# Designed miniproteins, single chains, continued (4): the designs that were tried, part 23

Each design is a single chain, and the fold is of that chain. pLDDT is the mean over its residues in the fold that is shown.

## One batch from the design tools (miniprotein)

Design m12773
Fold by ESMFold2-Fast:
Structure m12773 (fold): chain A 95 residues (1-95)
Amino acid sequence: GSAAEQAAQNQHAADVLQNDLAALQANPEILGTLSDAQFAQLVRTLQGALDKAKAFNGQAAIAALKALIQYLLASPHTPAAFRPQLRALLAEADA
């Protein structure tokens, strides 16, 4: 697609991620209800979103992903097993 189409898609992705973060901040207990399989799927979804945002230089989407990953790392509801993967994603977002 055109650069304008890519920019619009990246902004839409950023808006969705910002809404997801706001929802988690309003209801932090939701993370505590996730199974390990559901949390593993969440991490895979974040990895895919980051890969896509980086491929298209989507700065707004990358910033929104960083904020969401930082929130997950600060949350007591995030299982210890997934923290190394989330830290790796945060480092990748900064590269």
Scores: mean pLDDT 81

Design m12774
Fold by ESMFold2-Fast:
Structure m12774 (fold): chain A 72 residues (1-72)
Amino acid sequence: DLREDARRSARAGARAGRAGDAAATASVMHEQYKMGEMGGADEEQVRLAKEGARAGAAGDATSAATLAERAA
């Protein structure tokens, strides 16, 4: 189930971000929003994943973790 796999990935990204690993959160969330766009996921889920990827790429682990948690 892609939705369950996406939630599991988002939770893993949130944990990485809480540990201060912004790059890991960015990678997870980037893959999640790409999968969501291809799979026709809810627009809000795609938006949260994309924002999480951007925050993580900018080195903002706290914001990335929060967005990943909301995407889960």
Scores: mean pLDDT 79

Design m12775
Fold by ESMFold2-Fast:
Structure m12775 (fold): chain A 94 residues (1-94)
Amino acid sequence: STEEKIKKFEEEVKKIMEKYNLPEINPKKSDDIEEFIEQVLLGVYTKALHYKVPKEKAIEMLEEVTKVAKKLFPELDEKIDKSLKDLIEAIEKE
């Protein structure tokens, strides 16, 4: 079910945040899965900036999150990749 996929996504994101020694994110829930995924990615990006994660590690972390998202929501693959590209460009400019 979509709810089970969302829970699995949240659990995997929490593990990724722990792996990079960052606190978990608390994204706003949305009925739109695409919006929810974008909020999660933005949350990860924001935490990486706040905790001054090195650019290379911040990019790796976002790539790990998007890999999980694409596996669980393959129908959103193109949109997830676009969001990742936009965030990577933002990180590289900082």
Scores: mean pLDDT 84

Design m12776
Fold by ESMFold2-Fast:
Order: structure tokens, then sequence, then C-alpha cells
Structure m12776 (fold): chain A 67 residues (1-67)
């Protein structure tokens, strides 16, 4: 389960879209800023500082939690 402040690594390229305005590349490290239940997660790219909104399910499938 992800928590605010957790860091995750992208396992695949995630293109920019309405919820994810900043393109994410495989290997990018993202910080969890906010969680709205199981529906959506606000993330920040540590590389660019860009803020993205992604569904919790999609984030879970396309990222791995870092220790």
Amino acid sequence: MLKVGDKVEALADIPANERNPTAIKKGDVLEVLDIDGDKWVVIRSLKTGGINVISGEELKKNTKKLE
C-alpha cells in the first residue's frame, strides 16, 4: 500500500495525458504527494519537479515502491 511521502520507480514509459501532463520515462523516480482513496494519486517527478495525477490502479501496475 502506498503512503504520502513514498517513492516509486516507473517500470514503463507513461505518456502525457489529461491526468498525467508530464511524460514519465522508465526508471524515473516519483514521490507520492497525495492519495484520494483508491481512485487517484498525485505524484511529483523528482527529476523534473512536474506534478502528475494518475489512477491508483495504473500507478500500482506501472511502478515499484522504493525502500
Scores: mean pLDDT 75

Design m12777
Fold by ESMFold2-Fast:
Structure m12777 (fold): chain A 77 residues (1-77)
Amino acid sequence: MPELSPEELERVREAAEEFEKLFLENREAVLANPETYEKLQELLARIRAALEAGDVEAFLREVEEAKKLLEEAKEEA
């Protein structure tokens, strides 16, 4: 069962939705750069592991790293 409070779950959901939107908007730039894509896949695996462990702090940290990677890809495109 999820051990997250409603507030923590909402923060997780908002972070995930923001990340998904950024990924969809910058998908072509990410796919055009194999190094960026590989780093993103590693971060996604870590995000999933943190979420399954109920580690909100780790989840939010990894999502922020992934968002930063997507923003950097956008600036290069």
Scores: mean pLDDT 77

Design m12778
Fold by ESMFold2-Fast:
Structure m12778 (fold): chain A 71 residues (1-71)
Amino acid sequence: MEEGQRKLEQLRQESYNLAVMLSTGSATPAQIAQQRKKIDDLEAELKRLGVKGYASAMTSAMLLAIGDLLD
């Protein structure tokens, strides 16, 4: 459980970073692809660990990033 929570926090952070990259337009397509790969790898690991709610965690992190950018 604790390890799954740490991976879930990593997924939130990487999803936040992706949302910032997409919203600011500062990232190249290659950088966006690399960031998406990190997220995909974390999703696969969380699925293997049987952690639920990672899709919801990603959505929440992306919404938080957009909210922060609109402040």
Scores: mean pLDDT 80

Design m12779
Fold by ESMFold2-Fast:
Structure m12779 (fold): chain A 104 residues (1-104)
Amino acid sequence: SEKLAEIKKLIREAGELIKRAAEYLSQGKINKAIGLFLRAMGLAIDARRLLEELGHPETGEKIEEIINEAIKKAMEYAEQGKLEEAIEVVDKAVEEALRLLDEL
């Protein structure tokens, strides 16, 4: 329960970092955006490791894949100036990842 709460916090923090990175990218602040995307990837890796320790390696891998795909799509939309769409794909990815944890 306590470790699941920590994993949920990491996933939510990753989502917020990706949305902030997309905002910077849409403003042409490339270096700031890249730094935030890398931090979000780090949080996804940490969430995966904690899930492996809890005996759920497949769920951890799936959550990392969901967050990495959200980063990729958010970058693509932000580069096109489609910030609202970038935010929407991140929010959906976070919701999907949290739903997978609730099924454990």
Scores: mean pLDDT 91

Design m12780
Fold by ESMFold2-Fast:
Structure m12780 (fold): chain A 80 residues (1-80)
Amino acid sequence: SKETTVIHAGIILSTAVKANKDKLEEYLLKNPEVMAITLRAIGVTKEMLEDLLKLVLRPITDPEQKEIVKEAFKKVEPYL
């Protein structure tokens, strides 16, 4: 279901963001097309991005990290 896909993708992305917090800009912004391929592989569609973004942003407290994640999602959207 859409809900299960969003939760699963949210767990994967939140884990990746936490693991790469010191190089988040390089990790998320370097290749938006590759990020889109990964998201499509786990079943994420353009319609799910808003809900997924909210889930990924929820545990982040650093405003700079929030902006990097938002920018990554914006750059990925055209490729979904």
Scores: mean pLDDT 81

Design m12781
Fold by ESMFold2-Fast:
Structure m12781 (fold): chain A 88 residues (1-88)
Amino acid sequence: SEEIIKKFKELKPEASKPELKSLEIAILKHGEEEVEEWINSLSAEEFLLKVTLVTAEALVELLKKMRENGENLADLSLDKVLEYLKNK
């Protein structure tokens, strides 16, 4: 959601591309409504930590799936996590 990304950039104007991708991962995994509730109820620091933890969990899930599929683990990336979640 462009609206959630806009709110995130207001909380962290210097947000990096990996941080924005981590936000997209959180949205795909938990849904826009839940992530918007986090933005509205948590401090900026608590929200950023929660998004980081969700991204770490998604990376571990993808790593296991890549191993099962015989894929090269060197290809692990936030972009690959986004692709995996969109096709789930």
Scores: mean pLDDT 81

Design m12782
Fold by ESMFold2-Fast:
Structure m12782 (fold): chain A 66 residues (1-66)
Amino acid sequence: MVYTGSYVVKKYNLEKELPQEKREQLSELEIEKGMYRIMLGAGVISEEEYDERIEELEKQEKEILA
């Protein structure tokens, strides 16, 4: 929930490279990448599955940045 307009203004002013929506999407992808990295290190997923997941997330990141 947005609790004040000044929060949005300050966040966007610091990160004015990209629209706020794109920044939020990038943050979500970065969290997912970290999660898969941990899962790989724990042996929960295979290296092949990790590669496929990270490659997909990196493609999504590039699309957001475009």
Scores: mean pLDDT 69

Design m12783
Fold by ESMFold2-Fast:
Structure m12783 (fold): chain A 72 residues (1-72)
Amino acid sequence: MTPEELEKARELADKAAIAALMGDRELAERYAEKALSLVSDPRLRKLIRELVEAAEAGDLEKVAKLGKELAK
């Protein structure tokens, strides 16, 4: 995975979280699938899934925390 692919995956994960917070589950799923397609690391894949799940639950504090962790 290149640094550019990781940055794009983070951007797509953020877009998925925003779509989920806006109530657009279909759009959130599409962005999440695209982000996951760029990432093979099981830990990063878990973080992306947890971020989207937190956003679907409306947990803004958890979304911020997981977003920061994904940015490492």
Scores: mean pLDDT 81

Design m12784
Fold by ESMFold2-Fast:
Structure m12784 (fold): chain A 69 residues (1-69)
Amino acid sequence: APRPTPEEAAQRAREAARKYGLSDEAVDTIAESMARLAAGEPIDVREVAKRAGVSPETAARVISDALAA
């Protein structure tokens, strides 16, 4: 499968986060983190969860769904 661009990774993350009913702030935080991951930067799921104001479990599910798209 072609690697997503940072913009495509952010869009997939926004779609996944919206399906979980997250706030716009949480959606944008997860999308920014997924864009960084697509650019080859490491992310910490627990730090993403803290910044988004969601549980680590929720952050992990959203990230997993975004990667599966």
Scores: mean pLDDT 80

Design m12785
Fold by ESMFold2-Fast:
Structure m12785 (fold): chain A 64 residues (1-64)
Amino acid sequence: MSQDQIADQVSRQTGVSRDAARYAVRLVRDDGMSPVQAAIRVVREFGISFQRAMDAARLASQLS
């Protein structure tokens, strides 16, 4: 799947914004971050809950 397709699916399934989903996908795919590391960065950048950020990061990792 393309990064855009993964980000769209993450956004739809976890309810995070498309920008937050794209950021999570980039951290996991391009930066090689674990879901926990990516979730911490997503929380800092977008101010969403850690649980929602973890759901997004785990799904991004599974689809990558």
Scores: mean pLDDT 84

Design m12786
Fold by ESMFold2-Fast:
Structure m12786 (fold): chain A 56 residues (1-56)
Amino acid sequence: MKYKATLTVEDVKTGKKATFTIELDSKEEAEQFLDEMAKYFEEKGYRVVDKKIEEL
């Protein structure tokens, strides 16, 4: 069974949004990926707008 993880971030300076999507084998891996990506982008001056996990 696969899970689709989607992260939407907003550049605080420009207001531009970017969406990232990845397919992973487990919900736990999807949650870990989203948390790591969110931390990375927050450190780079982005705001996390949305985190979504969908079962495929």
Scores: mean pLDDT 83

Design m12787
Fold by ESMFold2-Fast:
Structure m12787 (fold): chain A 81 residues (1-81)
Amino acid sequence: DRFVQMQRIVRRLDYYISNSDIGGVRRAMGRMAQIMDESDVYQMISSGNQGDIIKAAQIMRQRYPMYSKTFQDVINMINDS
């Protein structure tokens, strides 16, 4: 069940955001991209800089509006760091 897998990772991602753990955010975002079969987004996250994580979060926010708040929180955290 992809929904259950995504919910578990969203909770983990929220934890990393609250602790300003950029490495944790990158790993959790990468795992979400893998679960959703977003290979281009996964490459952006795994090989890119912080700006690429923002781009990945923007793409994922648009494609998966049910997780838009969490992806917006990622964007805000990186922009505020």
Scores: mean pLDDT 86

Design m12788
Fold by ESMFold2-Fast:
Structure m12788 (fold): chain A 74 residues (1-74)
Amino acid sequence: MEKLIEEVTRRVRELAEEGQGDRRSGMEAAALASNVHKELGERIKKVVEEQAMSREGAERARELVIEAANKLNA
């Protein structure tokens, strides 16, 4: 479980680095992560606070968060 959270956090951080940020889209992804898995949400929130995300990156991050949360809650 911890390894999956770390891997998802790393991928989200990479997405944040790729483009100019829409802070709102990034914050929405962080809020979703917090609602589906508390620990994952905290890590995603920290990434979004430090680095803005493009809208496309935030949407990709949302997909990764949902997939990871489903595996963690299984």
Scores: mean pLDDT 69

Design m12789
Fold by ESMFold2-Fast:
Structure m12789 (fold): chain A 75 residues (1-75)
Amino acid sequence: STAERVEEALRELGVSEETIERIVRGTKENGETLAAAVRAAAEAGLSEEQITELLRLMGASEEGAREAARRAIAA
């Protein structure tokens, strides 16, 4: 599932367990999409750089990841 992949990627990035649980919950509650995960990560206080790396670990291109992270932080 998207939530399981997000959880794995956040652990690889060294994000705290409390923050991971918050992001995973937000992802599940908002349709379990990658967009929901990115929004939940931004709301939980992850930086643009952390969100970019999360997206790269989930298979996004480097440019796509940077653009999506920038939009999430700006929203």
Scores: mean pLDDT 84

Design m12790
Fold by ESMFold2-Fast:
Structure m12790 (fold): chain A 87 residues (1-87)
Amino acid sequence: VEEAIRRAVEAARAGRLEEALALLERAAAEASPLEKAQVLALRGALLAAAGRRAEAAEALREAARLYEELGLTELAEELRAEADRLA
């Protein structure tokens, strides 16, 4: 997962957003719940930076839901607040 995240960040920096999103989607498929939450939070951040606000909000809300299920309540609240600002 860490390697896929690094590759996704590199692709995004190079302007290859769709490649970055595809790498994150693959990383999420077999990831643990914590890793999936991290991948979704990064997906939300990349989508927000690209101006895809509605998709970014959805990704951040899904990440927040997973963090809440893991007992990471403060992080979940932060991501929900960020998503609400985008929606």
Scores: mean pLDDT 83

Design m12791
Fold by ESMFold2-Fast:
Structure m12791 (fold): chain A 99 residues (1-99)
Amino acid sequence: MEEVEKLKKEADELKKQIDEVDSQIANYRSEREKAKRLQEELKADYEKNPNDETAKLGYESAKKAIEFLDKKIAELESQRTKLENEYKDVQKRIEELEK
């Protein structure tokens, strides 16, 4: 029984960490959508003025920002998968002990 209570606490902590990671993923996905809209606007400006160094740098900067956000989202999704696997393992141990 004491071991089950410890595992339930561990499961609650893992669930909280998963929820926090899900919130971070949602925030980065929102930032990516904003960055993508900005990239489309800056691309249009660059295509109208291809010799404008400022327009070119703006477009390239927006592209790099999206690449950075994609990398962060992928890292968080990987972390989420690890936490979810740990959560499932803890739940399985609880079920086995409650038999």
Scores: mean pLDDT 85

Design m12792
Fold by ESMFold2-Fast:
Structure m12792 (fold): chain A 86 residues (1-86)
Amino acid sequence: MEKELFEKARKAIKEAAMKEAKKMGKMDVGKKIVKLIDELSPENMEEAMRLAVEAGLDRTARALGLLGYDPEKGIEEAERIIKEME
């Protein structure tokens, strides 16, 4: 179930990143972050977090940090972002 949990977290965080980026008017950055998450590597995750922080997508940056540490909490954070940005 570890791989399924990680993939669920990654999918939820991509959706959260796009919704937060759309709400903040930063879709260009949101699209770059989603591409980095799709091409998942440690380097791409660090770059995605950096872009999120610099763009003020603080919630997306938080969810990305949780993805590597605690994917279950990453899902919870992403679902909160999705709900609040609707």
Scores: mean pLDDT 79

Design m12793
Fold by ESMFold2-Fast:
Structure m12793 (fold): chain A 77 residues (1-77)
Amino acid sequence: SVREEIEAMIAELRAIRDEARKLNAPQSLIDFIDKVLAEAERLAAQENPDRREVIMVGASLGLAQMAISVWKKEKEK
């Protein structure tokens, strides 16, 4: 269901935020993740969330995952 998709995105965003903090990632990256998380939580509160907005949150989650992956790689070298 759409609600299950949003709940999964929220769980992934929280995990990425925690990993970003552990890696001492830039505050700008943490702020970006927090903004995407707030949007996902806003959609979770709606009875009929807009499918297009759900897709956009998913895209933003993908960007956050890519950003943390790049930051992790830079920290490991």
Scores: mean pLDDT 85

Design m12794
Fold by ESMFold2-Fast:
Structure m12794 (fold): chain A 60 residues (1-60)
Amino acid sequence: EKIEELEKRMEEVDRETRRAEAEWQASGGSPEVQSRLFDLGVEQLKLAVDLVIERRELEK
């Protein structure tokens, strides 16, 4: 259950990151988009850690 929710959130963050990257390139390096890309990167790292922890709980 929790793993499925984390995987869905990771897909959402990945799609948002791809969109933000395209927007950053189209805008010529907007500081707002750059800040958003940083926040998305942090969120992705947190989700990756949470996924590893949850998967280890399942493999018990």
Scores: mean pLDDT 79

Design m12795
Fold by ESMFold2-Fast:
Structure m12795 (fold): chain A 71 residues (1-71)
Amino acid sequence: SMEEIEARAERATDEILSLDDEEQVKASKMIGRSAPVELAKKVLELLKERGASEEAIKALEEGIAEKEKKE
């Protein structure tokens, strides 16, 4: 459900933001590539709201774009 996606996105965002800068970029890209698109887009929204690095935000956007091209 949407509520489950939102809860999972909040947990994923908390985990990403607990990492160092290099690992935040890697984790963000992995989520973009591997997570359901709805979940990845919600994580992207939360990263922007919580002031994540430009590099992490860009990595997540690139991961989502790669996944959407395959589908």
Scores: mean pLDDT 84

Design m12796
Fold by ESMFold2-Fast:
Structure m12796 (fold): chain A 117 residues (1-117)
Amino acid sequence: DEVLDEILEIIRKLLEGEISAEEAIERISRLTGLSREQAQMLLASALYFLTDLSFAEIGELLGVSQSTVSRYVRRVLEEIGKEVGSVEEAIELLNVLVAQGRHREVLRLLLEAVKSL
C-alpha cells in the first residue's frame, strides 16, 4: 500500500510543521483522486484516531471549527459502521488497530469510507 505510506508521510509532515493543512489536503487529493472535502474528512479522521489531538486541536490545525471536525469524524464512523454493524463497533475496531500499531490499516478503513462519501 504505497498510497497509504505516502498519506502517512503527509500526516507526519503536517504534524512536524513542514507543510500547511492546505498543502496536505491538496497532496492527498492529488494522490487519491478524492475531492477537497473528502481529503479534509480523511485528514481530520486520521488525525483523530492516529494522534492524541482533540477535535478542537484538529480544528485549529486544519483551519475549521471543532464542530466541523466532529461532523467529519461522525460521517466517516457512520460509513464504516454500515460494514461492521454499528458506529460503536467501528470505534472499537479502529481503537484496537491503533493499539496494535496498525496505522496503515486504520488509514485504509478511513480512506475506503471517505471514498463512499
Scores: mean pLDDT 91

Design m12797
Fold by ESMFold2-Fast:
Structure m12797 (fold): chain A 84 residues (1-84)
Amino acid sequence: VSVQQALDALRALQAEKGKKTLTSQEIRDALIAAGFSEKAARQAVEETAKLMGVPVEELRVDLSNPVHRTALALAVQKAIEKYS
């Protein structure tokens, strides 16, 4: 699995739902569906929330926002390195 695969899956999900943002649960479920382990998906969500300075339950990610996309990409990379 790759950072690009994660970002592509999440962009597709955001478009499918017609939503401005994705929640922690939506991101985790999408990453698992894209082939990430539960540990890697959880770590990616937790690290994204940390980088964005919010609690996990308050995390809202907009893949069209470059700040949000960068935080998510860095978090996914870290999760892959730790659990791949």
Scores: mean pLDDT 85

Design m12798
Fold by ESMFold2-Fast:
Structure m12798 (fold): chain A 91 residues (1-91)
Amino acid sequence: SEAAERSRELQLELLEEVVKAAEENKRGLNMEVAQEEFRKYTTPNLEEMEEAMRRAVREGIKNGRITEEELKELLEAYKEAQKALAEEAAA
C-alpha cells in the first residue's frame, strides 16, 4: 500500500511538472531522451526509475518543445512501468 501510494504521488508530481511546462509553451519534451533514460532501469527499483524519469523530463523540457502527443506517450510509459514494478514486487 505504501509503495502504491508513493507511485500515485510521483505520477501526480510528474503530471504537474509536465502541465506547467506545457502552459509556458516555451520548452519541449524530448521523448527519445525520456525513453532512453527510462530503459536504463531494467531492475525492479522504483526509486531509481522515478529519478530517471524526473531527469529525462527536466532535460527534455529545457531542450525542446512540448506537444500533447509527447506528453501522453510519456505518461503512458510511466504508468506501464509503475504497473510492471508493482506486479513484479507482488510475484
Scores: mean pLDDT 54

Design m12799
Fold by ESMFold2-Fast:
Structure m12799 (fold): chain A 97 residues (1-97)
Amino acid sequence: MVLEVKESDTLYEVLKKAGVEVPEDATVEVTVKDENGNELGTLIVRATTPLGKVLTLVAKEANLKVGTTVYLEITARDKNKKEVTITVKATITSEPL
């Protein structure tokens, strides 16, 4: 699913846009894949983490260039303890910190 998301949106807000309700104090697993489905890495972050910060961490860990397209598989446990995964297409917009 390609969602209209902003770098200022938290993963909580991204999940909510996808119809997934999680506690704000939840942790989420983000598996990063390239456009061919190759896994570049996995991060475990808080749902309150902004998408822009996740993309910066991904770019740093996988040594990605600005303009690279990635697919983020965001796996979270909802309020009923049910595991849900969504996929977001994103472009690296800033250099790694």
Scores: mean pLDDT 74

Design m12800
Fold by ESMFold2-Fast:
Structure m12800 (fold): chain A 73 residues (1-73)
Amino acid sequence: ISLEEALELIDKVVEAAERGDWEEARKYAEELRKKDPHLGDVARVGLDLIEAGADPAGVRAAAKEAAREIYEQ
């Protein structure tokens, strides 16, 4: 998976969760996990935080930063 694809999937996970479409959010998180387990863990933690009432925009920013750190080596 490329960094661009990872960032796109993170956006899709967060956007689905913002809409309350948890089924779609979980599907995108699972797709990310299948491509990279570490990125999948980042997405899973992000979803748990949003469900607990965290600001989705803040979660999105943190998840994208984590993905960039993984890719920069």
Scores: mean pLDDT 80

Design m12801
Fold by ESMFold2-Fast:
Structure m12801 (fold): chain A 95 residues (1-95)
Amino acid sequence: MDELQEKMRKLLKEGKLEEYKQLLLELKLEELENTPELSEELKELLRKFLELSQKLSVSEISAILAKAAETSDTSEESALEALKYMVKEAEELLK
C-alpha cells in the first residue's frame, strides 16, 4: 500500500480527525487538477471550496453539503449554482 494510505490510516487510528480531514482535502484537490472532464468553472469552484474546507470543522462542512444537496439536479448549471452557494457559505463562516 502507498505511504499516503498508511498515513491516513494512522491518523484515524490515533483519533487525529482534523489532520485526517486536511490530508483528505489535499488529496481531493490533487484529484480535481487531474480530472479533465470537469469544466474550468466547476474546477475553480471545487478548488475554492476544498481550500476553504481546510479551515472549516467537519460539522460546518457537513451542514454546507446537506444544504447544497437540496439543489441536486443532473445539469451543469445546477452543479455550478450549488458550488457557488457552498463557496459563499464557507467564506461567510471564515470571515
Scores: mean pLDDT 71

Design m12802
Fold by ESMFold2-Fast:
Structure m12802 (fold): chain A 67 residues (1-67)
Amino acid sequence: MKVEIEIGRGDNFEKVKEEAEKLLKEGNEVTLVTGQSGWELGILPQVQQLAKELGVPLVEYPVSGTG
């Protein structure tokens, strides 16, 4: 099953990693998801590193806050 884990403001990266590892062990296809707001751009390197460590794709939603 394909599962998307959204990275939200205030999320614990250690907890996100544990959840993703659990889903991967259960045979699920895991994708990390984040936006491109100011706070998300500030944590983007950490999210990218987490995705690489888990071996999962990262999807970045475009910023839609003014348009």
Scores: mean pLDDT 72

Design m12803
Fold by ESMFold2-Fast:
Structure m12803 (fold): chain A 97 residues (1-97)
Amino acid sequence: DELLKLQRAFLKALAKYLKKKGLISDELANALLEGKPSDEEVKAAAEALGVDTVEKLKDDEVVAKSFSRYLKERFGYELTEEEKEEIVKLHRELAEE
């Protein structure tokens, strides 16, 4: 399932970035990265973040906007243009395995 693979990559990129910036604990980040969330849990989380289609998950602008909105609204963290490029690249690398 291409959609589910891309959604898992998106959530993994988010968890890795949150850990890198110290916005969540290492314990929580490791639970998210090493955990085995069900397909329904992954789908629900990704849909809540606005990335519910393959087309959206392959659109670097949509991915960057979804990450930026979440970090700003949830953590008060405003991504620079360089940081947006970093997290989009991380998402692509994780989606490509």
Scores: mean pLDDT 81

Design m12804
Fold by ESMFold2-Fast:
Structure m12804 (fold): chain A 61 residues (1-61)
Amino acid sequence: SGIEEGIAKAEELLAQGDATGAGTVAGITRKEALKLGDEEGAKRAEEINRKAAAQGGAYTA
């Protein structure tokens, strides 16, 4: 539930040029997805986290 919202928020921030915000939200969402066993959600959040890092944000582990 919160995983899809986290992914959507991270994508929105990335589209707005907020690479730091996108990386933070994506990193948190990835951790929650892994905790819930949502491997696909974690993978999607990881891709956003990497894109955010490439745009000047920090990668959030």
Scores: mean pLDDT 81

Design m12805
Fold by ESMFold2-Fast:
Structure m12805 (fold): chain A 71 residues (1-71)
Amino acid sequence: REELREEIRRLAEERGLRLSEEAVEYLVDKVLEDPSLRPQIPAVLDALRRAFPGRVVGRAEAEAVAALYLR
């Protein structure tokens, strides 16, 4: 749980992407619900960085982009 949250934050930082806590929790919950979705997280983060450059990504933005990758 906490390890996954830290991993997602680190992957976002590597991309210069700022995620709100609500966005991080949303992605954590999705992976915990279906662990097979974990390999899709980098692609979701890359898509979020492309869609929202220089902005803080909230839960709604994360949900919209993740729906294209994670169901």
Scores: mean pLDDT 75

Design m12806
Fold by ESMFold2-Fast:
Structure m12806 (fold): chain A 91 residues (1-91)
Amino acid sequence: TLKVETSSSYSLEEHIATGSATVTTADGKTLTVKVTIDVETRRVLDPVTSPTQEEVETFGPEVIRDAALLAVEAAQEAAQRLLEELRRRES
């Protein structure tokens, strides 16, 4: 059985939002996908890297893709919260 955990955070000072997804196998092997968005430039600073063959063999391409999508979604949610906070401070 695979365990999937997501996390999100943002920095008001750096204008960045980060989302991550961590997949853990029953034997304790982990895959972490991290996405960081600069909300001022709308640039991805830590792009989702192409998986290695070993990661594809361990987790499968579908699990890796799903983890990447969850990391992007978490980063986008954090970016939305950051933009709302910045708007309140400038209003």
Scores: mean pLDDT 75

Design m12807
Fold by ESMFold2-Fast:
Structure m12807 (fold): chain A 94 residues (1-94)
Amino acid sequence: ALSKEEIEKKIVEIAEEAVKELKEKGLLTDAVEDAILAIMTVALRGVAEDLSVDEIRRRMEARLRALAAKYKLSEEQRAILERFLERVLEVIEE
């Protein structure tokens, strides 16, 4: 099993990979970067507070829905953020 510190490091690495993919595809905006940071922060707090994977999922999905609506994110931006969210959850489930 991964330690909390190892999980936190992997979450940050996954966020950096999502930012890189968005930048390479010309999809990186301040709004999208804010969305990644917000979702990452929700995940990191959930891990630190020993929340269940299901509760962390619920909170991350709620944040993504709210930010996608607020910033009117494109379908491609949403798809990358959804993959980012799923990759983060896979790490937390380890």
Scores: mean pLDDT 87

